Designed miniproteins, single chains, continued (5). Designs and how they scored, part 106

Each design is a single chain, and the fold is of that chain. pLDDT is the mean over its residues in the fold that is shown.

## One batch from the design tools (miniprotein)

Design m19903
Fold by ESMFold2-Fast:
Structure m19903 (fold): chain A 93 residues (1-93)
Amino acid sequence: SKELILRAIGAALRAIGLIIDAERVLKEAEELGIEKAAELAREAIRLAEEALRLALEAMRTGDERLLEEAEELLRRAEELLEEARKLIEEKKK
């Protein structure tokens, strides 16, 4: 399905963007010594990398379940990254 391929491409691009953002957040958390924010950013990277792998596999196989799993992992990664950002902002106040 063309729609499945386009969704999978969107998920893969979102995953790449999340990895880049989470690596920046991780660096800032480490520089500020906020261990909890660094841990959350590392977990967000791990989930986004797994989501990228699943999105690419969904494109190869046409398996919509892999795409749905990738999208759920991306949502979880985004939530963890927002929590990490809140901890960093609280430290800067």
Scores: mean pLDDT 91

Design m19904
Fold by ESMFold2-Fast:
Structure m19904 (fold): chain A 71 residues (1-71)
Amino acid sequence: MTPEELRERVRALIDRAEAAGITVQPRPDLEGASPEEIREAVRRTELVPHSPDQAPAAAELGREFRRLAEE
């Protein structure tokens, strides 16, 4: 995966979480970050659901974040 593809995929997951009303905290800063800095930021990022209905989506998106941090 190129650094640009990694950045785009992380941004897309953040956008999906925020569109679903799920808080991304701390929100990773992708601007000017290296691939390793992006992966480290993703490892520190948590998805916080605000209702029980959001919990399955938060868990699935969280798994996708962890996969990107590892690869």
Scores: mean pLDDT 77

Design m19905
Fold by ESMFold2-Fast:
Structure m19905 (fold): chain A 65 residues (1-65)
Amino acid sequence: MSEEERKKITEETIEKAKELLKSSKLPAQFRERLEELVKEVEEQENPEEKTVMELDMYVAWLLGL
């Protein structure tokens, strides 16, 4: 994966996560975990692929609820 492609995917994943955090229907336990994952990605200038993938997978799982 290119650096530019990775940054784009990271930004899109964070945007989707933040949209889910604005939802009143998201249970508190899932909201807390989602906030933690977003923080882990945002605190790093160049977040590890594994960390970005964990956030993306969690967002996808929440959207499937």
Scores: mean pLDDT 75

Design m19907
Fold by ESMFold2-Fast:
Structure m19907 (fold): chain A 101 residues (1-101)
Amino acid sequence: LSPTEKKILKVIQEYGPLTQREIAERIGLSQSTVSRHVRRLEEKGLVEVKDGYVSLAELSEEERRKKAIELAKEPGVGPEEIAARIPGLSVKEALDIINSL
């Protein structure tokens, strides 16, 4: 991910679903720049655009669980890092998944 794409993901994680204009205002970029990066993030399956709002891609509970289990097998990966890498997964869900292994 580019630095700009990482900033977009962080803003959406912090403030919830936002319009491309609101994202642009928060990160200090033009709406056209944000639009290009949002399109790339959507192509990568990391965000969804619905009714003009950009949100983190919602994975099924089973898909989130599978990804969390794979990440939990990596040395030094904690619940906060797992939640940060999987769209729609909370720290509590990540912790519950790890504790169920």
Scores: mean pLDDT 75

Design m19908
Fold by ESMFold2-Fast:
Structure m19908 (fold): chain A 65 residues (1-65)
Amino acid sequence: GPAEIRKKLLELIGRILRLIGEIFDLEREIEKETDEERKKRLEEELERKKEELERLKEEMRNLPD
């Protein structure tokens, strides 16, 4: 019912907002990083989080009205 859809939507919104914050923090850390190996690891983590964000956005778009 509508309550279940609302709960799922709120859970997705929460996860999306947390990921956006994590992405922002990683981008900021990458800008400050001078070690090439650490920078590469941070960039790989950033790409994984961006991919997860796109999946969550798609899941949110596919929720019933």
Scores: mean pLDDT 85

Design m19909
Fold by ESMFold2-Fast:
Structure m19909 (fold): chain A 77 residues (1-77)
Amino acid sequence: SDNIQNSINNGVNSPTDQQLQGSSASFFTTMGMQSMDTDTRNQVIDQISGIIRQTRQSGDVQSGYQQIQSIVSNVQS
């Protein structure tokens, strides 16, 4: 979805890990997942942030997109 692509683009272009984490949190809110418990939400944000950091390092946006999509699909199931 456009939301996943925008999250990757914003995260990859984030100059600091704190801003990267903030972008992941904003994505979480946009995807309507803010009603989840705090521990699950923080775990998912950390997972997404980790994928975006790896995407920034590798330049493999397609792999990053697929990994985030899998997490989102699992969380929204």
Scores: mean pLDDT 72

Design m19911
Fold by ESMFold2-Fast:
Structure m19911 (fold): chain A 71 residues (1-71)
Amino acid sequence: SEYEELRERAEQIREEAEKLGVGERVTPLVDRALRLIAVAQKLTDPETRSLALGAARELLEKAERIIEEAK
């Protein structure tokens, strides 16, 4: 599912950030994304669910950019 894919992506981002020493910068973004994913799973309205998942993706993208800069 999309929720499982996003959670897996978040876990991979967290692991890579820790290895690169940027965990402090990345962990808050990943934690917020995971909370948004959990909220989205409980939402019945497709539009609101899409907005929550979109916000989660943006947070994961910001985290990935921090990782890319650290390489």
Scores: mean pLDDT 86

Design m19912
Fold by ESMFold2-Fast:
Structure m19912 (fold): chain A 55 residues (1-55)
Amino acid sequence: SRAEVERLLRRAGISEEEARTLVAGMPRDVAVDLLVREGGLSREEATLIVDYFSR
């Protein structure tokens, strides 16, 4: 899923560092909502990113 996460981040215009900071700094549902709103991602895609960086 790493290649999938990298592709989603590039499509959303979000850096890996931004995604990691986002996931580390707020509750899971808030991070998902922000990625959907700003990244143009589906809820499923945003959840995949958040879960990936929460490990």
Scores: mean pLDDT 79

Design m19913
Fold by ESMFold2-Fast:
Structure m19913 (fold): chain A 81 residues (1-81)
Amino acid sequence: SVQAEQLLKMAKIYEERGDKAMALTYEGAALAAQGKLEEALEKYREALAIDPENRDALLGLGEVLRKLGKEEEAERAFEAA
């Protein structure tokens, strides 16, 4: 999809800038846009291991957890964002 392509381009830009947390966050967003929810979850968790306060990663994690039916965990992620 066009959205997934744009998100992957952003991931590459952050990777080239040395911002690994944001690169992983955009990789997670691209995977989520493709319906690869478990892979997206892994990328967001990796981003949060580097930067626990990354708002984009917390919001992305919440959205994926909600889509996986993990509503309580999703609410915690959104509240942390």
Scores: mean pLDDT 88

Design m19914
Fold by ESMFold2-Fast:
Structure m19914 (fold): chain A 68 residues (1-68)
Amino acid sequence: IEEAVERVKEQVEKYGIGALWEPATDESEAEALAEALREAGLEAVVRVLEAPGDDGSVERYVFAIATR
């Protein structure tokens, strides 16, 4: 997770915004990454995107986004 934090920090420094394009495997991992990013001095939030799939199914994506 430390390596992920440094990667996102580099993105924020270079582009003003950073995120792990690899979706977090679960919400706890995304939240842990967001907390580490906040501790590193960045603004970070966990976002959950739910999209309707087939009838009655829901596709769920969890990721952490950071900004300066």
Scores: mean pLDDT 69

Design m19915
Fold by ESMFold2-Fast:
Structure m19915 (fold): chain A 60 residues (1-60)
Amino acid sequence: SAEVERRARGIIAGLRKALAAKDKVALRIGIKEAEALLPELPPELREEVTKLLEEARAAL
């Protein structure tokens, strides 16, 4: 749905910003939000979010 896609884009943008800033608090929040949304995502967004989650976890 458009709503799920908008939420996914927001989470992706937030995680990328947190990674660039090395903001561990924002990374932990973004990881939790991304994990909660992951089952609702279409395959293409799920793949992108999964890759970002791997990068975010490695940055902690």
Scores: mean pLDDT 85

Design m19916
Fold by ESMFold2-Fast:
Structure m19916 (fold): chain A 82 residues (1-82)
Amino acid sequence: SDEELIEKAVERARERIEELFAANPDASVDEARGLAERVLEELMAEFLAAHPDASRELLQRLGREMQKVLEEAVEAFAARQA
C-alpha cells in the first residue's frame, strides 16, 4: 500500500541520516542539514526509479514526510550540540 511504501522510505531516511550524523559528530548544524538533504535527494531518486508509476499525490505525501524527518533529525542534532 502507499502507506507501507511511505513508512518504509521514512524509516530508511531516518536510519541513513542518523548513521551520517553519528559518523560526523563534529559537523556544524548547517553541515548536518546538508548531509540530511543529500540523503533525501538520493532516497527520492531511488523511490522514483523503483516506482515510475507513482502518483503525484503519493510523491507529494512522501516529500512532506521526508522533509519532516529531516527537520526533526537536524533539530535533535542541534540540541545535542548545545
Scores: mean pLDDT 86

Design m19917
Fold by ESMFold2-Fast:
Structure m19917 (fold): chain A 58 residues (1-58)
Amino acid sequence: SMEEQQKVLELLGRAGELVAEGRLEEALEAAEEAVKVARDPNALEGARRALEDVRRLL
């Protein structure tokens, strides 16, 4: 649904802000949540890429 897609984008935006602040563990949690709520294949791919990017910073 559009609501789920908006939640994914909001979580990914939050993860990016947390990365910029050096709060990597919280950024990881936000990216993991984005993967959990993603229903659309494109949203899921984006969320998985963000999760992998955050993992590389840890």
Scores: mean pLDDT 82

Design m19918
Fold by ESMFold2-Fast:
Structure m19918 (fold): chain A 107 residues (1-107)
Amino acid sequence: MDKEVVEKMIELYEAAVAKGNAQGALNLGIIYDNLGEFEKAARYYETAAENAIKKGDKELSAQAYLNLGKVYEKLGDREKAIEAYQKAIELVPDNEEAKKLLEELRS
């Protein structure tokens, strides 16, 4: 991806996150995840999940927790990955991707 486009997207989403925007936080998490900055991605996914819950958006919160679990697997933190997938399933019980990933970690 073009570096200038990524930098402009980061600035726009950081401004949105400062206003409590859950989607902006999720988008920043995805950008940093794609850049391999997994610790930054984890922080933004956690912020996205929390902001989504505050607004009653369980689906967006579950998506953020699913992505958070995947990032914790990349960081080697199996216990935090399990906790994140469990939270995604608690928010959206029919989240088959989170269930499958959780089962794979426990096997």
Scores: mean pLDDT 88

Design m19919
Fold by ESMFold2-Fast:
Structure m19919 (fold): chain A 56 residues (1-56)
Amino acid sequence: SLEEAYERARELLRAGKTPQEAVDELVKKYGLTREQAEDIVMRAAAELAREEKEKL
């Protein structure tokens, strides 16, 4: 599901994977289009960036 892909993107980014590596994983594991995976990874990255700013 898209929700599972989103949570996976967050986990990959927290683990230090690049956005490109996260996109590749979502395309392979969930059968998403590149555009769908890029959108999900971008949203996950933006949310994690906001969380990090709240710790400062």
Scores: mean pLDDT 81

Design m19920
Fold by ESMFold2-Fast:
Structure m19920 (fold): chain A 76 residues (1-76)
Amino acid sequence: MEEEERERKERKAKLLEGIAEGLELMTEGVIKIAREKVKNASEEEKKKLEEEEKKLREKTKKAVEELLKEAKELRE
């Protein structure tokens, strides 16, 4: 019984790790697209994008940390 529960928790942990990686890849893709859209914009607009990029990266980092924490707790 405990071995089957451990296998189930390990699969869930791997899924959470996969979701975390996917979230990081999605965030990087969105930033890349946004940069292309503003490449010919004013310096003010580019600076605003850089600040929004920083905020988005921080939000993604926190979400990834929570997902990885849950995955680690499943293995404990």
Scores: mean pLDDT 83

Design m19921
Fold by ESMFold2-Fast:
Structure m19921 (fold): chain A 76 residues (1-76)
Amino acid sequence: MKKIPKSKIKEFVKSLPVGTKIEITLPDGRPSSGPITIVEGGEDAIAKALSKVPVGSKLKVTLPNGEVEEYEIVED
């Protein structure tokens, strides 16, 4: 599993292509509300929301081509 420093979440989200789906699992193993899809013009709002996700959360990122990558949010 790849690791993302919390301070890099905004940069990471803005680098993802439109159509990417993100599922968030909180540190206690609970899913966050629903999958998030990156839409054109929505990247800043999504990046801001995800920057508030606590350290230890896991992100399941599904790219538009169907490839899945998993990340853990770590302390800076």
Scores: mean pLDDT 76

Design m19922
Fold by ESMFold2-Fast:
Structure m19922 (fold): chain A 55 residues (1-55)
Amino acid sequence: MEREKRLEQLKIVFKKLSKEQAKLLIDTYIRYAKLNNDPELIEVAKEAKEILDKE
Protein backbone atom coordinates (compact mmCIF):
# COMPACT_ATOMS: atom_id res chain seq x y z
CA MET A 1 0.00 0.00 0.00
CA GLU A 2 1.32 3.44 -0.97
CA ARG A 3 -0.61 5.31 1.74
CA GLU A 4 2.52 6.12 3.79
CA LYS A 5 4.34 7.53 0.76
CA ARG A 6 1.37 9.68 -0.27
CA LEU A 7 0.93 11.02 3.27
CA GLU A 8 4.63 11.90 3.47
CA GLN A 9 4.41 13.71 0.12
CA LEU A 10 1.45 15.76 1.35
CA LYS A 11 3.36 16.75 4.49
CA ILE A 12 6.21 18.05 2.31
CA VAL A 13 3.74 20.09 0.25
CA PHE A 14 2.20 21.53 3.44
CA LYS A 15 5.57 23.05 4.36
CA LYS A 16 5.36 25.19 1.20
CA LEU A 17 1.72 26.18 1.68
CA SER A 18 -0.23 27.94 4.42
CA LYS A 19 -2.56 25.74 6.50
CA GLU A 20 -5.56 27.31 4.77
CA GLN A 21 -4.14 26.59 1.31
CA ALA A 22 -3.22 23.05 2.37
CA LYS A 23 -6.82 22.41 3.49
CA LEU A 24 -8.10 23.65 0.13
CA LEU A 25 -5.63 21.35 -1.63
CA ILE A 26 -6.85 18.39 0.45
CA ASP A 27 -10.49 19.17 -0.42
CA THR A 28 -9.48 19.29 -4.10
CA TYR A 29 -7.74 15.92 -3.73
CA ILE A 30 -10.85 14.36 -2.20
CA ARG A 31 -13.04 15.66 -5.04
CA TYR A 32 -10.56 14.47 -7.66
CA ALA A 33 -10.19 11.06 -6.01
CA LYS A 34 -13.96 10.54 -6.04
CA LEU A 35 -14.09 11.38 -9.76
CA ASN A 36 -11.07 9.16 -10.45
CA ASN A 37 -12.42 6.28 -8.32
CA ASP A 38 -9.34 6.26 -6.07
CA PRO A 39 -10.44 5.29 -2.52
CA GLU A 40 -6.84 5.16 -1.25
CA LEU A 41 -6.29 8.81 -2.15
CA ILE A 42 -9.54 9.76 -0.38
CA GLU A 43 -8.33 7.97 2.77
CA VAL A 44 -4.90 9.64 2.63
CA ALA A 45 -6.40 13.09 2.04
CA LYS A 46 -8.78 12.73 5.00
CA GLU A 47 -5.94 11.54 7.22
CA ALA A 48 -3.77 14.49 6.15
CA LYS A 49 -6.62 16.91 6.89
CA GLU A 50 -6.97 15.50 10.42
CA ILE A 51 -3.22 15.88 11.01
CA LEU A 52 -3.31 19.46 9.74
CA ASP A 53 -6.24 20.30 12.04
CA LYS A 54 -4.33 18.95 15.07
CA GLU A 55 -1.10 20.78 14.22
Scores: mean pLDDT 73

Design m19923
Fold by ESMFold2-Fast:
Structure m19923 (fold): chain A 75 residues (1-75)
Amino acid sequence: SLAARREAEVKENNLLAELEEKAREAEPLLKELVEAIKNRDVEKAKEYLRKLAEIMGWPEEELERAEKLIEEAAA
C-alpha cells in the first residue's frame, strides 16, 4: 500500500539523517583522539574517547577497557 511505502521512506530518511549526524559529530573527535594518542596525551585521549562512546552508544564497560588500554599504551 502507498501508506506502508511512505512509512518506510520516512523511517529510512530518519535513520539516514541520524547516521549522517553521528558520522559528522564522530569524525572530528576521531581525528582528535588519534592525535592525542600520537602525542601520548592520555587525558585528552580519554576525553575524546568518552565523547565518541556517547555518540556511538558504547556500553560503559567497553569505554573503561579502552581507557585502560590508552593509559597502558602511554606508559
Scores: mean pLDDT 75

Design m19924
Fold by ESMFold2-Fast:
Structure m19924 (fold): chain A 94 residues (1-94)
Amino acid sequence: RLDELVDRITKAIGDAIKAGENGDKQAVDKAVEEFERALREYLEHLRAQGRPITDEEAERMVRAGRLTVEALAYEAMGDKEKSQKLREEAAKLQ
């Protein structure tokens, strides 16, 4: 269901930030991977409903989203330099 996918995306973002606050890089990676899975399922659900999302657009959205969530986690970890670099990489995909 769409609501369950949105909840999974939101939870994955929150889990990534919490893992960053704890300095747990493995938990950050796990949360980012769950975010990617939930976002891919969300985009496929939108495509199934007739939204004209190409494979290239979906891949760009997923990559930009992953970089943004990872940036939030590293910001929470206190790694401002890595967070800024990840944000710049995400911006180039838009």
Scores: mean pLDDT 87

Design m19925
Fold by ESMFold2-Fast:
Structure m19925 (fold): chain A 100 residues (1-100)
Amino acid sequence: SAKAEALRNKGIEAYTAGDYDEAIKHFEEALALDPDYAEAWNNLGVAYFEQGDYDKAIEAFEKAAELGYAGAWYNLALVYVEQGDLEKAKEYLKKAEELE
């Protein structure tokens, strides 16, 4: 919806300013209107990752990937690198490469 897109844009503006709490709030508001908004799920995951909330970042990126956002596979690989799970990181990186 246009309202969900506007809320995602507000989230991106907050994210760019380094205000990750405000970014998360706006992405969650966009997803409350459009639960299938794959790009907003990916943005939510990135904001959680910047805060170090890797479990929530993984959940959001998995949702984005399920909804067809190819970039989420690469972001999942990055989270698993940060957690030291190199086997999962390699698996998701391969998946990202196969979808490009």
Scores: mean pLDDT 89

Design m19926
Fold by ESMFold2-Fast:
Structure m19926 (fold): chain A 60 residues (1-60)
Amino acid sequence: SLTMEAVKALMRLIGDTTDKLLQAKKNGASQEELDKIVAESKKKAAQILADYNARLAAAR
């Protein structure tokens, strides 16, 4: 299922982002650095959703 593939990709992104934020905090990252990690994660989530929508459209 395209929906399940998208859900799994988003769940993996959440896990990867959480780990990256925890590692960055451990390494003394600034709030600006943490905000950049969150912004990049949001960009990746938007790309996963865009790919999902494109693949749905192609299945017509």
Scores: mean pLDDT 86

Design m19927
Fold by ESMFold2-Fast:
Structure m19927 (fold): chain A 82 residues (1-82)
Amino acid sequence: SSMLELIEKHKKRAEELLEEAKKKGVEEAKKQAEEALKDFELAEKYYKEDSNNRENVLKYTGYVIRGIGHLLEAELLLKKAE
């Protein structure tokens, strides 16, 4: 499914940013990447429970949006630390 593929792609990106933040010692970027991973894991959970239920669509979509926000914040913090 396109949504599960999106979640998996963003989880991988968050993991990459987390490792970069650890290597560079950027604590706030590490925190944002960890929050992004948590959000994408919750999105995956609700998607797998019932991807067709309207309530679950709102839940996993909301966590995807939140996760993307944290992921973008991690990227910005890493750029500022260079």
Scores: mean pLDDT 88

Design m19928
Fold by ESMFold2-Fast:
Structure m19928 (fold): chain A 87 residues (1-87)
Amino acid sequence: MEEKAEEKKKKAEEYLEEARKNKDDPEKVEEYLEKAVKYAEEAVKLYLEAGKEEEAEKVRREFVRKGLELGAEIYKAYEEAAAALAK
C-alpha cells in the first residue's frame, strides 16, 4: 500500500513537470494537470488508508506549493504569448 502511494506521488510530480515543460500549450497543460491531480489524490488516499496522515499532508502541501509555482509560470507564458500576438 505505501509503495503504491509513493509510486502515485511520483507520477503526480512527473505530470506537474510535463505541464511545466509544455506551459506554452494550454491544451497540453490542462491534460497533464488533470493527470497530476488524479495521481496526487490517489497518493493521498493510499497514505490515509495506510495510517500515514503526516505523509498524506506532506503530499497535499507539496502539490499546492508546486501548483502555485506552475500557475505563476503558466500565467507569465500566457502574458508573453498574448503580447507577441498583439504585435
Scores: mean pLDDT 78

Design m19929
Fold by ESMFold2-Fast:
Structure m19929 (fold): chain A 73 residues (1-73)
Amino acid sequence: MTPEEREREGREAVEAARELIAELRAAVAAGAPETVITSLAVAARLWAMTAANLGLEEEARELLAEVDAVEAA
């Protein structure tokens, strides 16, 4: 994998995690079933971990903290 390809994939992973966190926030606010909330949180964490593995460790840490905060609310 080239450095340029890694940076692109990392940014795409961050964006995917952000979109899932937005959906997670909406689901929590709407009182969605626990299974839906858990599925969105797991998906967001997987994309954040993908970003970390691609070198975006700081952004991934912030995304993981955001998921934890939304679930705790």
Scores: mean pLDDT 84

Design m19930
Fold by ESMFold2-Fast:
Structure m19930 (fold): chain A 58 residues (1-58)
Amino acid sequence: SDKKADLLGSAAVREWQAELYDELAKNEKHPGMAAELAALAKEYREKSDELRKQAEEL
């Protein structure tokens, strides 16, 4: 269904963004900024997982 496809697509985008934030955190020289980027990566992974769960429940 379109709705399920949209949710899975959104989940994939969030997962991709999480990977980018993890990479930025790994290469960040300022510890505070690195921690903030790592926290963003975790947040986007959680959003991706939530969207995948919503798609599974359809």
Scores: mean pLDDT 87

Design m19931
Fold by ESMFold2-Fast:
Formats: sequence, C-alpha cells, structure tokens
Structure m19931 (fold): chain A 81 residues (1-81)
Amino acid sequence: SDELKAKGDEYFAKGLEAWKAGDYETAGRYFELSGDYYEKAGLYNQASASYRLGAIAYEKAGDLKKAEELLKKSEELAKKG
C-alpha cells in the first residue's frame, strides 16, 4: 500500500540521518524498519536495498549477528524482485 511505502521512505530517511551522525546502531535499526515496511508493501527490491544498508550499518556498529541476518534477508528478497 502507499501508506506502507511512505513508512518505508520515512524510516529510510531516519536511517540516513543517523548514518550521517555516525550512529550506526540507530541507522541499522531504521534501515531494518524501512526494509520491513517495503517488504510488507511488496516492494522487494527497495526492501532488499534497505536491509543491505542495515547490514552494513550493524557491521559498522559491531553487531555482526544482526548484520548477517539482514544480509541474508536482503539476498533472499533480491531473488524475488
């Protein structure tokens, strides 16, 4: 739905702001939320990209488990788009 896409866009923007501030843990959380909303909207390529950025952010934050989880989710969604 347009509302789910709008939420994905909102959290993606928040993720970028946290990334610019060097708060990679917060950026990871927002990119993950962005991916969740894009996935619910059926926007698999956008969801894949958001999860990929979330994985990179969590890796920079030292959360390697979350980084691996989001990378796998990104790769599986990329196969659907």
Scores: mean pLDDT 91

Design m19932
Fold by ESMFold2-Fast:
Structure m19932 (fold): chain A 107 residues (1-107)
Amino acid sequence: MLVEVPALDPSRSVSENMAVLHQTLLEAIERARAGELSVSQLEETLRRILERLRELARRDPETALAELERLIAVLRMYAELEEDPEIREVLERFIREVEELVAELRA
């Protein structure tokens, strides 16, 4: 089963929507570590999170840029501490995709 990635709430700030996506990300990683989520299902969940991050970036690029830079720093810590090499590889790929989004926003 996939972790449900919530739709963005237009009545909430970019930071509040980011907090919800961060919690969804942590739940997906924890379920993958527990064997409740396959690596393939983790990748699909992260892909959906990336789509939400791109939507937030379109709504408020300046606030989203700051939030995404903070997320990258936290994700690098998660990847460094990850003992499962398959989960680590998926996280490292996701970090690169988020870094590409940040680069696009800076251009």
Scores: mean pLDDT 84

Design m19933
Fold by ESMFold2-Fast:
Structure m19933 (fold): chain A 66 residues (1-66)
Amino acid sequence: LKERWGELLVEAARELGASDEVVEEARKAFEEAPTLGQGVTRALVVLEKAGIDSNAVSDRIQQALS
């Protein structure tokens, strides 16, 4: 589950215009977190700080998992 969510996070962030550096920072924040919930929160904060719409990222991942 966490691994699949991380893959979808990278794809959604790239599609929404995140740079490779921002994607890697979000990926590291996600992977370093001990739980899925903490990983999601940390990654979305990184993306939001970089100007990426974190709600759009979440929506794309939720759609892919449905």
Scores: mean pLDDT 80

Design m19934
Fold by ESMFold2-Fast:
Structure m19934 (fold): chain A 55 residues (1-55)
Amino acid sequence: MEERYQAAIDALTTLAKAGHTREQLEKAARVLVASGLITPEQARRALEDALKRVA
């Protein structure tokens, strides 16, 4: 996997552990896509993987 995808998962996991809501995490993932760091498909997977890590 690309380093950017792993960084996205780590960032979303950190936000989830800090008490951010799912809605806020989805917004953060959209910002990463808008910034050209990851694709929409990668953003969806990163969000799901981050939520699994904090469950």
Scores: mean pLDDT 77

Design m19935
Fold by ESMFold2-Fast:
Structure m19935 (fold): chain A 60 residues (1-60)
Amino acid sequence: SQIEAFVRVMDEIGSTLPKSLHAEWEEIKAEAVELLKQGASTKDVMATALARVKELLAKH
């Protein structure tokens, strides 16, 4: 499914992040999956997730 493909991409991104951010990335991933189930576009959901992780990285 498209959601499964999206989750695989999110997991690949998560594997590159510092371990201190893994829990927050899992929360972002879970919210992203729920938005996709509600019909949000994959492009918009990914852009939002990446913006959130960029803010977290800037604070570390």
Scores: mean pLDDT 83

Design m19936
Fold by ESMFold2-Fast:
Order: C-alpha cells, then structure tokens, then sequence
Structure m19936 (fold): chain A 77 residues (1-77)
C-alpha cells in the first residue's frame, strides 16, 4: 500500500545522515503519501524539509519543495 511505503521512507529519511539522500527519501515518502490520497501529510513533510534546506542555504531546493507542498495542499481541498 502506498501509505505504508510512505511511512517506511519517512522513517528511513529520519535515520539518514547524508543530506542529499535524506532529501531524496523525504520527497519519495511525500509522493507515496500523495498517491495514497494523504495530501496534507505529503505537504507537511515537504514544508518541514524545505525549512531545513533554507537553514542549509539551499534556497532553490527549498522553493522547489514549497511549490510541491502547495500543489499537494490544493489537491487536499
């Protein structure tokens, strides 16, 4: 089930120490949550990662994730 895969990837991302791999796992988790119809959870995950990327100085990466989260929030409506 997509939701189960999303949760698995979210837990792997939390344990991942490499920033690039962590971001990849978080994005994949959000996509699986969205495929399960859990658009609010997907958006929240992406917003949290975007905030972390801004603190790392990756403004472009943060903006990309914020745009994705906004798209998912619109689908939740």
Amino acid sequence: MYEEKGKELEEKAKKEKDPKERRKLTVESAIYYAQAGKYEEAAELLEKEAEWLEKQGDKKGAKFLKNLSEMFRKKAE
Scores: mean pLDDT 80

Design m19937
Fold by ESMFold2-Fast:
Structure m19937 (fold): chain A 72 residues (1-72)
Amino acid sequence: SSMAKKIRDEALRLYREGLATGDPALFEKALELYKELVKNGAYEEALAFMREVGARDEDIKEVEKKLEEQKK
């Protein structure tokens, strides 16, 4: 959805700004938007964020499983 893509892009922007500035509040806000993606079933957009931030393979696999369940 267009909304999910906007939330993903905003989360990635905040994460990248956090890397540039070292401001922990930016990482917290990025994580809040990521949680909103998962809550809304936007698993494809959530996975894009997880891969960018270097999430654990186990956590990525859990969300990939939810995405596969949506495709059935």
Scores: mean pLDDT 86

Design m19938
Fold by ESMFold2-Fast:
Structure m19938 (fold): chain A 89 residues (1-89)
Amino acid sequence: SLILELEREAVEVGRAVAEAALAAGASKEEAVRAGLEAAYEAFARRLEEAGLLELARAVREVRRALEAGDRAAAEEAGRRLAELIEAAS
């Protein structure tokens, strides 16, 4: 599945960013946040490049809700993203 491949690539980007942040002296919490932000950005951008615009928008909605600290919005956006991934897989 293309989507699963792009998700794997995004996770690898996030892990590398988190590891680099820890090496630079960031806290565990700061490193996890930096890694998640990088992973979501990488995933959305690769989905956009692949023409999967609805999925890319859903990924960005999850990221915005998480950055805003809106748990209810993040849960709803995450549910929508999961449904779109299942439908496209």
Scores: mean pLDDT 83

